Designed miniproteins, single chains, continued (4). Designs and how they scored, part 67

Each design is a single chain, and the fold is of that chain. pLDDT is the mean over its residues in the fold that is shown.

## One batch from the design tools (miniprotein)

Design m14457
Fold by ESMFold2-Fast:
Structure m14457 (fold): chain A 99 residues (1-99)
Amino acid sequence: MKELEERNEKLIEELLKKVKEANKASDAGDYEKAAEYLLEAAKIAGELEILPEEVREAIVELLRKAAEAAKAGDTRKAAVYTTAAMILLIGALLDRELE
């Protein structure tokens, strides 16, 4: 269990880092770069074995939709999908810590 927790902790840190990089790229007007970071975040989310499959799939899909919106220059839509993915991630992690 501990090695799985440590691996997933590193994946979560990397995912959050990619989301931060996407936000920076978007703020700079580099929508292609923002979309690339969001797709990388989606790939990392798919590797989070500590989350139920349905939750992983939902987070991946939201981040992919965020990447599509970012590519189109729809920064509001990209932010909404990214925020929804993060809320779902945090909620799932909190639920896992509860009995």
Scores: mean pLDDT 83

Design m14458
Fold by ESMFold2-Fast:
Structure m14458 (fold): chain A 55 residues (1-55)
Amino acid sequence: SDEELEKISKELSELGKKLSDEEVQELVAEAVDKYPYDKLKTGEETLRKMKEKLA
């Protein structure tokens, strides 16, 4: 789980550089609202949304 969190955090950081700060904040807020107490699921959902935005 810690290794998975680290991997997701790194990928989020890299993809986040391709989006505006406002876009990143909006996607993170949506993911947190969906999974408010699960950092791994919040990270995965944010990553999924970022990939869709950049597709």
Scores: mean pLDDT 80

Design m14459
Fold by ESMFold2-Fast:
Structure m14459 (fold): chain A 89 residues (1-89)
Amino acid sequence: SLPRPTVSVDKTELKEGEELTITVDAGPFEPPLTVEVYVDGKLVKKETVDSRTATLKIKLKPGEHTVTVKIYANGALVGEATFKVKVKP
């Protein structure tokens, strides 16, 4: 199988005031990468990364959220992952 990008999160349950840490590995794709982070279908962060690996941090309000991370290389979508994250008050 061909190598592909990966996305991981440090945890899926947070307390209010904690940041969600998202780690991106572009695999075989060369920087620059564009990483987009969506929370409940809304774009909350868009970052250009000049490395094959990147760490992004986002803050979430209390509640249950769907977090989707998209990785683009040369304008093409090369990786995508979706996580359910719960933030306790």
Scores: mean pLDDT 86

Design m14460
Fold by ESMFold2-Fast:
Structure m14460 (fold): chain A 96 residues (1-96)
Amino acid sequence: MELEEEARKLLEEAEEILKEAMEIAKEVLEKAETLEEILKAIGLLLRLIGLEIELERLRKKLEKGEITEEDLERLKEILEEAKEILEEAKELLEKL
């Protein structure tokens, strides 16, 4: 079914963006010199971990053939959130 293929594509794209965002957020944390900068980096990492847990749950649903249209919408939301966090992490890194 097209739904399962679309979900798989979105899941793979979201996982790649989350991985990139996580690496950049870790670099921000390593280069942070102030408590404010450290707390911002930790905040990004916590948000990314939350999305990673949700992606793992959706991946398990896909493996069981239980993916729904609502799950597909949530995958699209996760992808957009991951892209936002990636941009925020890049901005913070450039400011350091």
Scores: mean pLDDT 86

Design m14461
Fold by ESMFold2-Fast:
Structure m14461 (fold): chain A 81 residues (1-81)
Amino acid sequence: SMKEELGKQALELIEKANELVKEAEKSKDIEEAKRLGEQALKEAERAVELAKKVGPFEESQATGALEEIKKRIEEALKKKE
């Protein structure tokens, strides 16, 4: 169904965002870490928009993932300053 496809796309976007966050955490270049973090946030925000079209449970799960990604990026950048 269309909702199943959107749900899978949202999960794939969260998966990509998590990979970008891991790269940002491992990067020794603060500007590269910032760029990777910004891309991760954009992908996670896109996942939330798709999840909203699926249902409130999926929106809640994607929003939780976005908030976790935001915290991980903030912590990674603080450690590099």
Scores: mean pLDDT 87

Design m14462
Fold by ESMFold2-Fast:
Structure m14462 (fold): chain A 89 residues (1-89)
Amino acid sequence: MEKELEAEIDTSLIRMIAAIAKSTKKAVSDKEVKILEELAKHVREHGSKEQILATAEALEELAKLNEEAGNEKAAKRLREVAEELREAA
């Protein structure tokens, strides 16, 4: 219950971060990528299939924004996490 609720919150937070980044056309920082990786890991372990897939989609949007900003390493890390989520779903 507690871990499932945390996964729901984490999914919503990742989706909100992606929506803000997309609307502002701003890449996320390296520190934000680390936070996103931790939140995504929690969603993968405790989230529903729907939450896992929604998180993967949000991370792919963030990866695209980071690539457009020239942050190729951050984009690669975000895509790797998104792929792990899709495989877990």
Scores: mean pLDDT 82

Design m14463
Fold by ESMFold2-Fast:
Structure m14463 (fold): chain A 80 residues (1-80)
Amino acid sequence: MVEELIKLLKDKDPAVRKEAAEKLGEIAKETGDERAIKALIEATKDKSIAVRIAALMSLIDIGGEKVKEAVEEALKLLSS
C-alpha cells in the first residue's frame, strides 16, 4: 500500500498526487511509517500548490519532532 501511494505521488495528474499525499498522511499518522513521512516531505516541494498544501496539512496532522522542521520550511515556501 505505502509503495503504491508513493508511486502515485509521481503521477502526471496533480489531483492523483494530492489524493496520494492525503492517504499517505493517514497511514503515517496511524503507523509512523518513515517512508510515508519522507515522501510527504518531498511532496511539500511539488510544482502544484494544491499538492504542496495537502502534503503540509498531512505533516501538521502527523505532528511531533520528526516533522516540525519540515513543516516550518514548507510554511516559509508557501508564504514567499
Scores: mean pLDDT 78

Design m14464
Fold by ESMFold2-Fast:
Structure m14464 (fold): chain A 55 residues (1-55)
Amino acid sequence: PLSPLMQAELARLEANREAELQALTQAFLDLGFDPELAERLAQAFLETERWVLER
């Protein structure tokens, strides 16, 4: 159970994450990767970035 303020903040973070994922996916598509591979690479990139920043 989360407060309405926490739910709103999580929704904002989720939207920002999705926007970043879409931007990275488009960048990989522009490099010639297929859509499925581009999306997987974008996800892996964001996950790696989080681990580096969080350590």
Scores: mean pLDDT 74

Design m14465
Fold by ESMFold2-Fast:
Structure m14465 (fold): chain A 89 residues (1-89)
Amino acid sequence: SQAEALTLLGAQLAAAGKYDQAIAAFKQALAINPSNAIAYYNLGLAYANLSKYAQAIAAFQKALSINPANPVAKLNLAKAKAALAAAQA
């Protein structure tokens, strides 16, 4: 689907370190399919790589609300929460 193609494009952009472009691609994927847990998870990773931890937490929480059985998303949510707490200390 177009949403899946945009999710894959976003993942490729993120792998290349192009996080702002990756975020734009994931947001476009989510505009087409708002229940795409993979796109929310990858959006969270891209935000975390930019140290935008509050936005990363929100994205990981949405991914887990759609698909709660993702141990890597749970781990990355915990890491983002710890990073946000450290930044606010």
Scores: mean pLDDT 90

Design m14466
Fold by ESMFold2-Fast:
Structure m14466 (fold): chain A 99 residues (1-99)
Amino acid sequence: MRLEREQLAALARMIASIARRMASLSEDEEVKRLLEEAAELALEAADALDAGDLERAAEYLEEAAEKLEEAARLSGDESIRELAEAARRLAERAAELAR
C-alpha cells in the first residue's frame, strides 16, 4: 500500500531526527558517531522507501538498528534502546511489504 510506504518513510525520518538530537547531547564520541551513522542510514532508508525500494530500505533500517543497539549498549541509555527497537520494527515491516 503506497500510503503505508509513505508512513514508513516518515517514521524513518523521525528516527533520524531523534538519533541526531541524541548525538548532539552525547559526550561520548563513540556513542555520538554511532548515533550519527544510524541517522544517515535511516535517511537512506527513507529515500529508498520514497523510491519504492523496500528491500534496500529494510537493509538500511536493519543496519541503523544495529548501530543504535551498539550505542545503547555503550551508553546504557534506555531511550537509545527504545529507538533501536523502533528501527528494527520498521525494518521488519519494510521487509514484509517487499514480498
Scores: mean pLDDT 87

Design m14468
Fold by ESMFold2-Fast:
Structure m14468 (fold): chain A 60 residues (1-60)
Amino acid sequence: MTPLEVAERLVAEADVSEGEKRTLLNIARKLVEQGKTPEEVEAAVRAGIEGIRLHREASA
């Protein structure tokens, strides 16, 4: 699985808004273009999703 495919899967499974999904995918694409490893891309996307999710849960 490519770094971009990992990011797409994580974003698709994430309980975040459409705008947040677009932001996460843009970050993942930039990291891939910079030659970041699949692990680095996955970690960055997971951190973004977790931060959004925790903030959203606090408002529920």
Scores: mean pLDDT 78

Design m14469
Fold by ESMFold2-Fast:
Structure m14469 (fold): chain A 114 residues (1-114)
Amino acid sequence: EVRYDFVEADSLEEARKAFEELYQKMLEEIEKDRKPGEKVYVLRFEAESPEELRAALDEVIEKIKEGYDYIGVSILARGLTPDEVGAAIGEALQRLADEGFKAKIYIGVAVYRE
């Protein structure tokens, strides 16, 4: 199961504010949704290329393989398009589906083009 919050910002300052607000919202929603005994991992990163996005998403896949039941991912994507971000996330989610892994994933993304 995957949940997305996506914000496109008109400035770097707005993107950073959205990144922080999405992160806090994600933490609150995970606490509301988590079941007793679930292992939770939260990842927070900035990316300036599709390659950096894929590298960070590979870490998400590895945490799911380690047995984490709920993964929160907060992304600040700078100089990237919504389509580039969506493609990288889609590739990671397809990889998890192909390997048969089950986890709850919450993804919050703030995107800013320079």
Scores: mean pLDDT 80

Design m14470
Fold by ESMFold2-Fast:
Structure m14470 (fold): chain A 74 residues (1-74)
Amino acid sequence: MLEEMEKLIEEMKEASQEERKEIAYKIAQLGVEGGVDEKTALRLLLEALDAIDAGDTEKAIEYLRKLLEEVKKA
């Protein structure tokens, strides 16, 4: 799971804006499957989507990495 999430984050760097949103949704789904609270996963997903819409890919990756940290705590 964590390895799959890291791979998706790397794919995001070269992706289009729409592909970045799809990747963010996939990472959030994996986070919930990994035991992250649904409300926490949704909040981080929405923050990542806002960053993607703003063109701030690095900030989007930061929010998705916070999701990986939540999986580690679950």
Scores: mean pLDDT 83

Design m14471
Fold by ESMFold2-Fast:
Structure m14471 (fold): chain A 70 residues (1-70)
Amino acid sequence: SDEELKKKIEEILKEIKENPDAPESEIAKKLQEALELAMKLKDEDLRKEMIEKISKVQEEREKELEKKES
């Protein structure tokens, strides 16, 4: 169900936030899994909401990578 998919996506995003020192490859894999789950959502509004949440986490991680390259 969409509610189960939403819960799983939120759990994945929480794991990323709680483990900031995790390898980048592991974080990328988790973000990809979250996106795949979001794409399975049948409710268009809920899908957009979940994609936005995932995008915000991706942006936060990209900013951290830029700081390390600088």
Scores: mean pLDDT 78

Design m14472
Fold by ESMFold2-Fast:
Structure m14472 (fold): chain A 63 residues (1-63)
Amino acid sequence: SMLEEDIARLREEQGEEVIEEARAAAADPSASVARIVGLALLLVALGLTEEALEILRLAEENE
């Protein structure tokens, strides 16, 4: 297998898990801002910038 394809697949799988964690954190009023921002930055690092911005907007709306 080509390493680039394996990395892309792993990144996609990890991205889905991080999105779920980030959405849960954004919906949780007890979640720290540092945790929400950290998960959003991780999504950006995974190439999921639009999802990261959506998470930050959801967190802002729930405060």
Scores: mean pLDDT 76

Design m14473
Fold by ESMFold2-Fast:
Structure m14473 (fold): chain A 99 residues (1-99)
Amino acid sequence: SKTVEKLREAAEYLKEAAEEVEKENPELAKNLREAAEALEELAEEYEKETDPIKKVNLGTAAALILIGASFELRLAGYEELAERLSELATEIAKAFNAE
């Protein structure tokens, strides 16, 4: 599933962002890694799910995680990382709507 691939791509990006910010903001890095882990769990659940309503709920949960992480990055002054994460969220929505 393209949606699953994009969810995993976003999780990997959150891990990369966490590594980039860790020296200056270790608490933010921790939060980003927790968001990445949550997205990986959602991607695995989405891949196994057959109920369309449950898939929408999983997609909504992923969107909220991405919005939260993007907001934390912007508040900490990492606008470029936040913008890339918002772009990935848009790609996930596009992939979901194409399925």
Scores: mean pLDDT 86

Design m14474
Fold by ESMFold2-Fast:
Structure m14474 (fold): chain A 79 residues (1-79)
Amino acid sequence: MEEEKEKLIQKMEELLEKINKLRLEYEKTKSKEVLQQLLEKQNELFKLFDELDSIDPEIANEALSKLLKEHTLKYEKEL
């Protein structure tokens, strides 16, 4: 149980890092390919959230909120 939650949170963190890199690339390149990859990674993130939410809704909501806040701040600083 704990191992599954930890693994899902780790995957969400990795996806958010990839999403932020794709956002920065899209701002610089305006590439349709980059935009498509960004949308795909965002969909993967929401699927992982749904999986975590089915196991533990409290942890899922807390993890998503924390990760989004941290990655939004990082993205804004790198613009």
Scores: mean pLDDT 77

Design m14475
Fold by ESMFold2-Fast:
Order: C-alpha cells, then structure tokens, then sequence
Structure m14475 (fold): chain A 57 residues (1-57)
C-alpha cells in the first residue's frame, strides 16, 4: 500500500515517484514535509499529513 500511496501522491502533486520515495526513505518526517511543501507549494500541514499517511502504510 505504501507504493500505491507514493504513486497517487506523485500523480496528484505532479512530481516523480522517485522524488517522493527519497523524501520518505531518506529524511525525517519534518524534513520530508518541508521539502515536499517547497517542491509542490502544498501547505506544510498538508505535506506533513501526506508524509505521515505514506509512512504509516
């Protein structure tokens, strides 16, 4: 399910699956949320929620 959530997030946010995977696997939750927010323009709260959902899967 984690792989499916990564694919959905990549599609919805218009970024590569590999980019989201790097954020999930290589950064803390806080660092990943900040990076996702900067890359996509998503609010920090929404970026954090997306990262938490992917990590919990």
Amino acid sequence: SRELLIRIAAYELGIDEATIRELVDNLSLEEAAEALSKLTGLSLEKARAAMEAIRAA
Scores: mean pLDDT 84

Design m14476
Fold by ESMFold2-Fast:
Structure m14476 (fold): chain A 60 residues (1-60)
Amino acid sequence: MSAEEAAENGIAAAEKALETDPAGAAAIHGSGLRDVRELGGSEEQLARLEELRREAIAKL
């Protein structure tokens, strides 16, 4: 799976988790953001993951 595919799957999973478990979503976003950055994911995917992480934290 490419870094872009992994990031997109992570974003989808994070959005779903945010609905039911904001604390879990925040943890997943932190890990995924680091991995996407290191693997060379797109800047747009990084920005979206950062936004979802902030959203999850705001719900805590």
Scores: mean pLDDT 66

Design m14477
Fold by ESMFold2-Fast:
Structure m14477 (fold): chain A 95 residues (1-95)
Amino acid sequence: EKEKIDVEVERALVLISIAVLLKHGDLPEEVKETLRKLGDALGAGNWDEAIRYAKELIEKAESLKDEHPEEAEFVINTAERAIKVAERAKELGIK
């Protein structure tokens, strides 16, 4: 209905997904550190930083597919959604 509200809802859902992933014990600390940075950037409206950390997170998660395929997929999907939110927020001028 309203594009800015839709972006804020999706940002909240992505932040919840990040919080769920951070509570999971099986993720490497380097992946968790990048997840924290992504969450901080999204929460602060630092869209360029959010996109950068999300891309780093996808690269790191690809290396997890052999040992933790379910967690790797969840991390990649969360990061891809974060990129879409950040790009749309930049387009709409959301701070």
Scores: mean pLDDT 83

Design m14478
Fold by ESMFold2-Fast:
Structure m14478 (fold): chain A 83 residues (1-83)
Amino acid sequence: SADVKEAQKLLEKGRELLKEGKYEEAIKLFEEAVKLAEKAEKNGDGDEARVVAQLARRGKRAAERMLASGKTAEELKRAHAAL
């Protein structure tokens, strides 16, 4: 479905932003992916949409943890290398 395909594209873009350390932007894309995936679940894409929603929620939580710590991916790598 269109909703599942768009949710998958947002999930992938969110993952790219997460890898780049752009956590606030990644959170926004993961939230949009969850909304589209939940809509797709209602429209009969149950299993596929549920997997996308779950992955997007995990990505959002990962980005929120990084943001809350005040760290970027690069800062975390440097901290681990220093300790």
Scores: mean pLDDT 80

Design m14479
Fold by ESMFold2-Fast:
Structure m14479 (fold): chain A 74 residues (1-74)
Amino acid sequence: GPLPADPEEAAELAEAAEELVRKAEELAKKYGKDNPKVAALLTAAEILASAALTLDPENERAREALRRARELAK
């Protein structure tokens, strides 16, 4: 079956993803969204947010972090 639900681990991963998105947004504001460091931070944030949603599909923070990361990557 799928990985067992772990809301506590999901919350930690969601928080880490939020921090990476925040850092990417600030870096994009300062240096432009095409900066390679922005792309790296957004990729890492998407991985962490997706992992959080695998452990807790109802995690609102993880869904929002993933949405923000994908929006900034456009």
Scores: mean pLDDT 85

Design m14480
Fold by ESMFold2-Fast:
Structure m14480 (fold): chain A 69 residues (1-69)
Amino acid sequence: SSAQEKIAELEKKLAENPNDSETWYKLGQLYAFTGDYDKAIEYYEKSLALDPNNKQARAALLSTKRMKA
């Protein structure tokens, strides 16, 4: 599917640059969209570890944790 193709492309980008906070955030959004909340949480946390002041990633993390609970 289109979502799986986008995930594969972003995972390739992270293999080349694992310090790309924005790409971790985008992967989190795609996994949340496909219902994989565990991976979404993991990837939002990686994004926030690199950029702790990203309010969008923090809001997405909290929202996804509430959906899983």
Scores: mean pLDDT 87

Design m14481
Fold by ESMFold2-Fast:
Structure m14481 (fold): chain A 64 residues (1-64)
Amino acid sequence: AEEAEKLLEEAEEALKKGDLEKAKELVRQANYLAMQAAAQGDTERAQRLGERAKELEKKIEEAE
């Protein structure tokens, strides 16, 4: 739960430092946890995590 949020925070820090590969990997891991949350019925949290991950993915692509 808090694990996915922490991964997204670390991804934002990696992006700020210009470490795009690390940011991508952290976002991928957070997305995996979001899918697990959805599978377990926590759809609201899964949606919040997915939206945040999607925004970060877009920022990473724009930084390339």
Scores: mean pLDDT 80

Design m14482
Fold by ESMFold2-Fast:
Structure m14482 (fold): chain A 78 residues (1-78)
Amino acid sequence: HMEKIKKAIDALLEGNLYEAAKILGVPLTKEQIESMSDFGRRALAESLAGRIMRELLDENPELAEEYGKKVAEALAKR
């Protein structure tokens, strides 16, 4: 399960929202994601980041803190 979470984190941090959503079981097509506005893609990224954070808090709180810092830094860079 952690291998799956790690892949989702890597995909999300790289901006590959389709792969991150697919790994996390979010029922979105590549076409739907590609047709999203910048605002829509940001909202999706935040939603996916929240799902990862929730799973990490349940399984590994230390890794959740590290992850939260990385996501905040990536979001601050636009």
Scores: mean pLDDT 76

Design m14483
Fold by ESMFold2-Fast:
Structure m14483 (fold): chain A 60 residues (1-60)
Amino acid sequence: MPELYRATEPVPRSGPDDLALRPGELVEVLEEVDENWALVRSLVTGEEGRVPKSALERVE
């Protein structure tokens, strides 16, 4: 089963490879980039980008 997360807070887009998220937006984690950032896909928009891991909560 894909790893499903939701944004717990608003995430602004900080760079060209980053994804902006709204609170409660569902994302699939594709890869962990480093200790602070994950590559995700929004299930709402279908867009992919990096987001801070601290802004994500596992749906389970």
Scores: mean pLDDT 79

Design m14484
Fold by ESMFold2-Fast:
Structure m14484 (fold): chain A 103 residues (1-103)
Amino acid sequence: MVQQARDAINRGDIDTADRLADQTPDNSDLWYDVGVAYGINGDIDRAIRFYTRASSNGNSTSSYRLGVIYQQQGDFDRAIYFYQRAADNGNSDSRDNLNQIRS
């Protein structure tokens, strides 16, 4: 399933990637990749859903992306939360963004 979902992302078939990712448990990297595909396509609500799932499963890059999205939406409380979560998992960009948003 994972390779078929990645192949779907690579060809721009986001609907197929979504279905296959939903059927694939405990793969935060795949959920992150589907979130990126939705984000590129401008579907921010679906991107948030997949980034949230990936973040909950320990993907620090997804936590960072959620921080950026919420900061852009003016939701600084959620942005700080997700940047802190990403920083705790070793994401240096999130530490820099936390220092900027709090100063």
Scores: mean pLDDT 82

Design m14485
Fold by ESMFold2-Fast:
Structure m14485 (fold): chain A 120 residues (1-120)
Amino acid sequence: MPELVESGGGTVPEGGSATLTSKASGIDFANTGVSWLRTPPGGGGRSIASISSDGKKTGYAKEVEGRFTISRDVAAKTSYLHMSNLKREDTATYTNLALGLDENGRPVGVAGPGVQLTVV
């Protein structure tokens, strides 16, 4: 079954850096676009970073542009969110989303369980 295993959360100082990772299984990763949703403690999750299946197109929310970088490693089947110059407003649950094809060529969407990041 399609699955995402996320890591890299925890408590980080304001102005610090962190990297979130998400490893995919049961998905045709080469044909899968990925995004990261940010859900603050008050709710209202939104997409803050995305990358296309070929890695050539990226998108960022204005509040993270220049501070966050999304990347992917097709061979490792892993996506990354590199976060720099962290602000207290970046305190949130981050959920990786994968949208593409399963190993049978069938359209599939998968969400990770979410990773908590706290900026102090």
Scores: mean pLDDT 85

Design m14486
Fold by ESMFold2-Fast:
Structure m14486 (fold): chain A 70 residues (1-70)
Amino acid sequence: VSKEELEREIAEALLAMEAGIGSLLLSRGADPEEVRRELTERARKIAEKAGLPAPEVSVEDGRVTVRLPE
């Protein structure tokens, strides 16, 4: 596994964890827009450290999804 591939996999794992935390916060009554805003900023920093483009964060049906653009 290349260093770049490993860094990407670590970033994807961290982004998945952030999505899970966001979904947990929503389940506990956090404001969806506040969760989306805070998670977008955290996800952006994770992606930047790995040299990846800014991820897309969406909140639907009480769940947070974080995706890297294509």
Scores: mean pLDDT 79

Design m14487
Fold by ESMFold2-Fast:
Structure m14487 (fold): chain A 65 residues (1-65)
Amino acid sequence: SAPRYMLKLLLDKGVISKEEYDELLKLLDEGRVDEALERLREILREKGFSDEEIDDIIETLKKSL
């Protein structure tokens, strides 16, 4: 599914850790899409991304859906 591709892309780019990837993947597998996206935003902010960067990343990745 497209959500797995989004998370894999972030992992491959070194943006998120394997632990964060596994957590987000579990939320998506449980159908908790909104919670997964909100958690991803929190993780990206903790990694030092700005609101504009986060919005751009999420928008770009949503196009893969």
Scores: mean pLDDT 79

Design m14488
Fold by ESMFold2-Fast:
Structure m14488 (fold): chain A 91 residues (1-91)
Amino acid sequence: AYSIEHLIGLALRGIGLEFEAERLLEVAEGEARELAERALKLAREAIKKVKEAMKLYDQGKYEEAQKLADEAEKLLREAERLLAEAKRLLG
């Protein structure tokens, strides 16, 4: 079920992915770098949407908050996919 704990979980996932992407960008070149840059952008957009969702949740706007949470989760899944591919190219 949708909850504040769910939003906190999404925020932590986004922060972790942002950190991981920034770490990869220190060593990645070519296609791996492009994938890491795209993942970083998606992770940051997801974090922004989670922050908006948390604000809406605090206002009692649960339906709008859930929509943003769903959008953030999709962005996080794509960022995870891109980072996995970037790591594959580096390994």
Scores: mean pLDDT 88

Design m14489
Fold by ESMFold2-Fast:
Formats: C-alpha cells, sequence, structure tokens
Structure m14489 (fold): chain A 97 residues (1-97)
C-alpha cells in the first residue's frame, strides 16, 4: 500500500530518521509512480540532507504529476534561493499562489 508507506515515511522523517524515511518514500513510488506527495516528500528529505540538485528533480516530478501542487512549487523556490538563484525562485513562488 503506497499510501501506508508514505505515511510511515512521514513518521520516520518527523523522528529524524532520514535514511529510513527515504526508503519508505522510494517504496511508495515503486508501488504508485503517480503518487505526487511521495515524490515531494522524498525531495524534501534530500533537500534537508543538502542534496539540492536531486531534490529539484523530485520536486519537478511532483509538479509534472500535479501542476497545481502549490507546496512543490514553493519547495522548488526555496531550493533555488539556497542555490543563490533569486530571480528564478520568484517565478516558482508566483506559481505557489
Amino acid sequence: DAKKLNEEGIKLFSEGELDEAIEKYKKAIELDPDYAEAWLNLGEVLALQGKLEEAIEYYEKAIELDPDYKEAWKKLGEVLEKLGKKEEAKKYYEKAK
């Protein structure tokens, strides 16, 4: 059950178990590749670990699956700010409205 795996990942992430959370999100995506929330959550853990380029790829996948996913646009903007790309970040924040 992809939803249950995603929920287990969220719990592990909240407990600081980052590698275990990644494992659960990856399994959720294997069962349901269209599960935009699992792609977003995986990107968020990777961004927290400083793997910003990988996080961008997963956030872009979440947006591809759900273009109205405001949280994914916001997370892309945040990563671009961390990379010093302020003008690009503004474009994604506009999409997050």
Scores: mean pLDDT 86

Design m14490
Fold by ESMFold2-Fast:
Structure m14490 (fold): chain A 75 residues (1-75)
Amino acid sequence: MEEEAQKLAEEARRAFDNGDYRKAIELSEKALELDPGNPLALEILGRLATHFREQGKQEEADALVARIAAAKAAS
């Protein structure tokens, strides 16, 4: 399932680059469900957290940081 997780993570990066942050979150979370330690999925969630914080969306940013911490603890 590592290959499927990586494909989802690559799609999440593409969604992030296109400004589709909701899709980027959904795809990154699906990638982490298949591979909790997937480095690209964790990186994209980190970039999303930074982006939301810069936009003043602190609650959304904090939720993403908590999700990253949970995934790292599970791996």
Scores: mean pLDDT 83

Design m14491
Fold by ESMFold2-Fast:
Structure m14491 (fold): chain A 85 residues (1-85)
Amino acid sequence: SSLIKTLEWLRKQAEEEGLSPEVLELLDKAIEYVKNGDYKKASEYLKEAARRLAEEGRWQLAFVASILATELDILYELEKKKEEE
């Protein structure tokens, strides 16, 4: 729940700062995939969002998106390991 709330906060900040519709769509897709438990796809969309945020000079938001993507990568690997037990 805290992860989804942080993603929704990031999405709101991006919208309030007038970032491109493409960035907003990437963040919306990341939130959708997290809600569906698809952490791998969510991480991929967040990494693309972080790249676009960095290109737009929004380094702080890009950093937050990168940290969230790393958390999703860890969650994906943990779920993958549980399937092997």
Scores: mean pLDDT 85

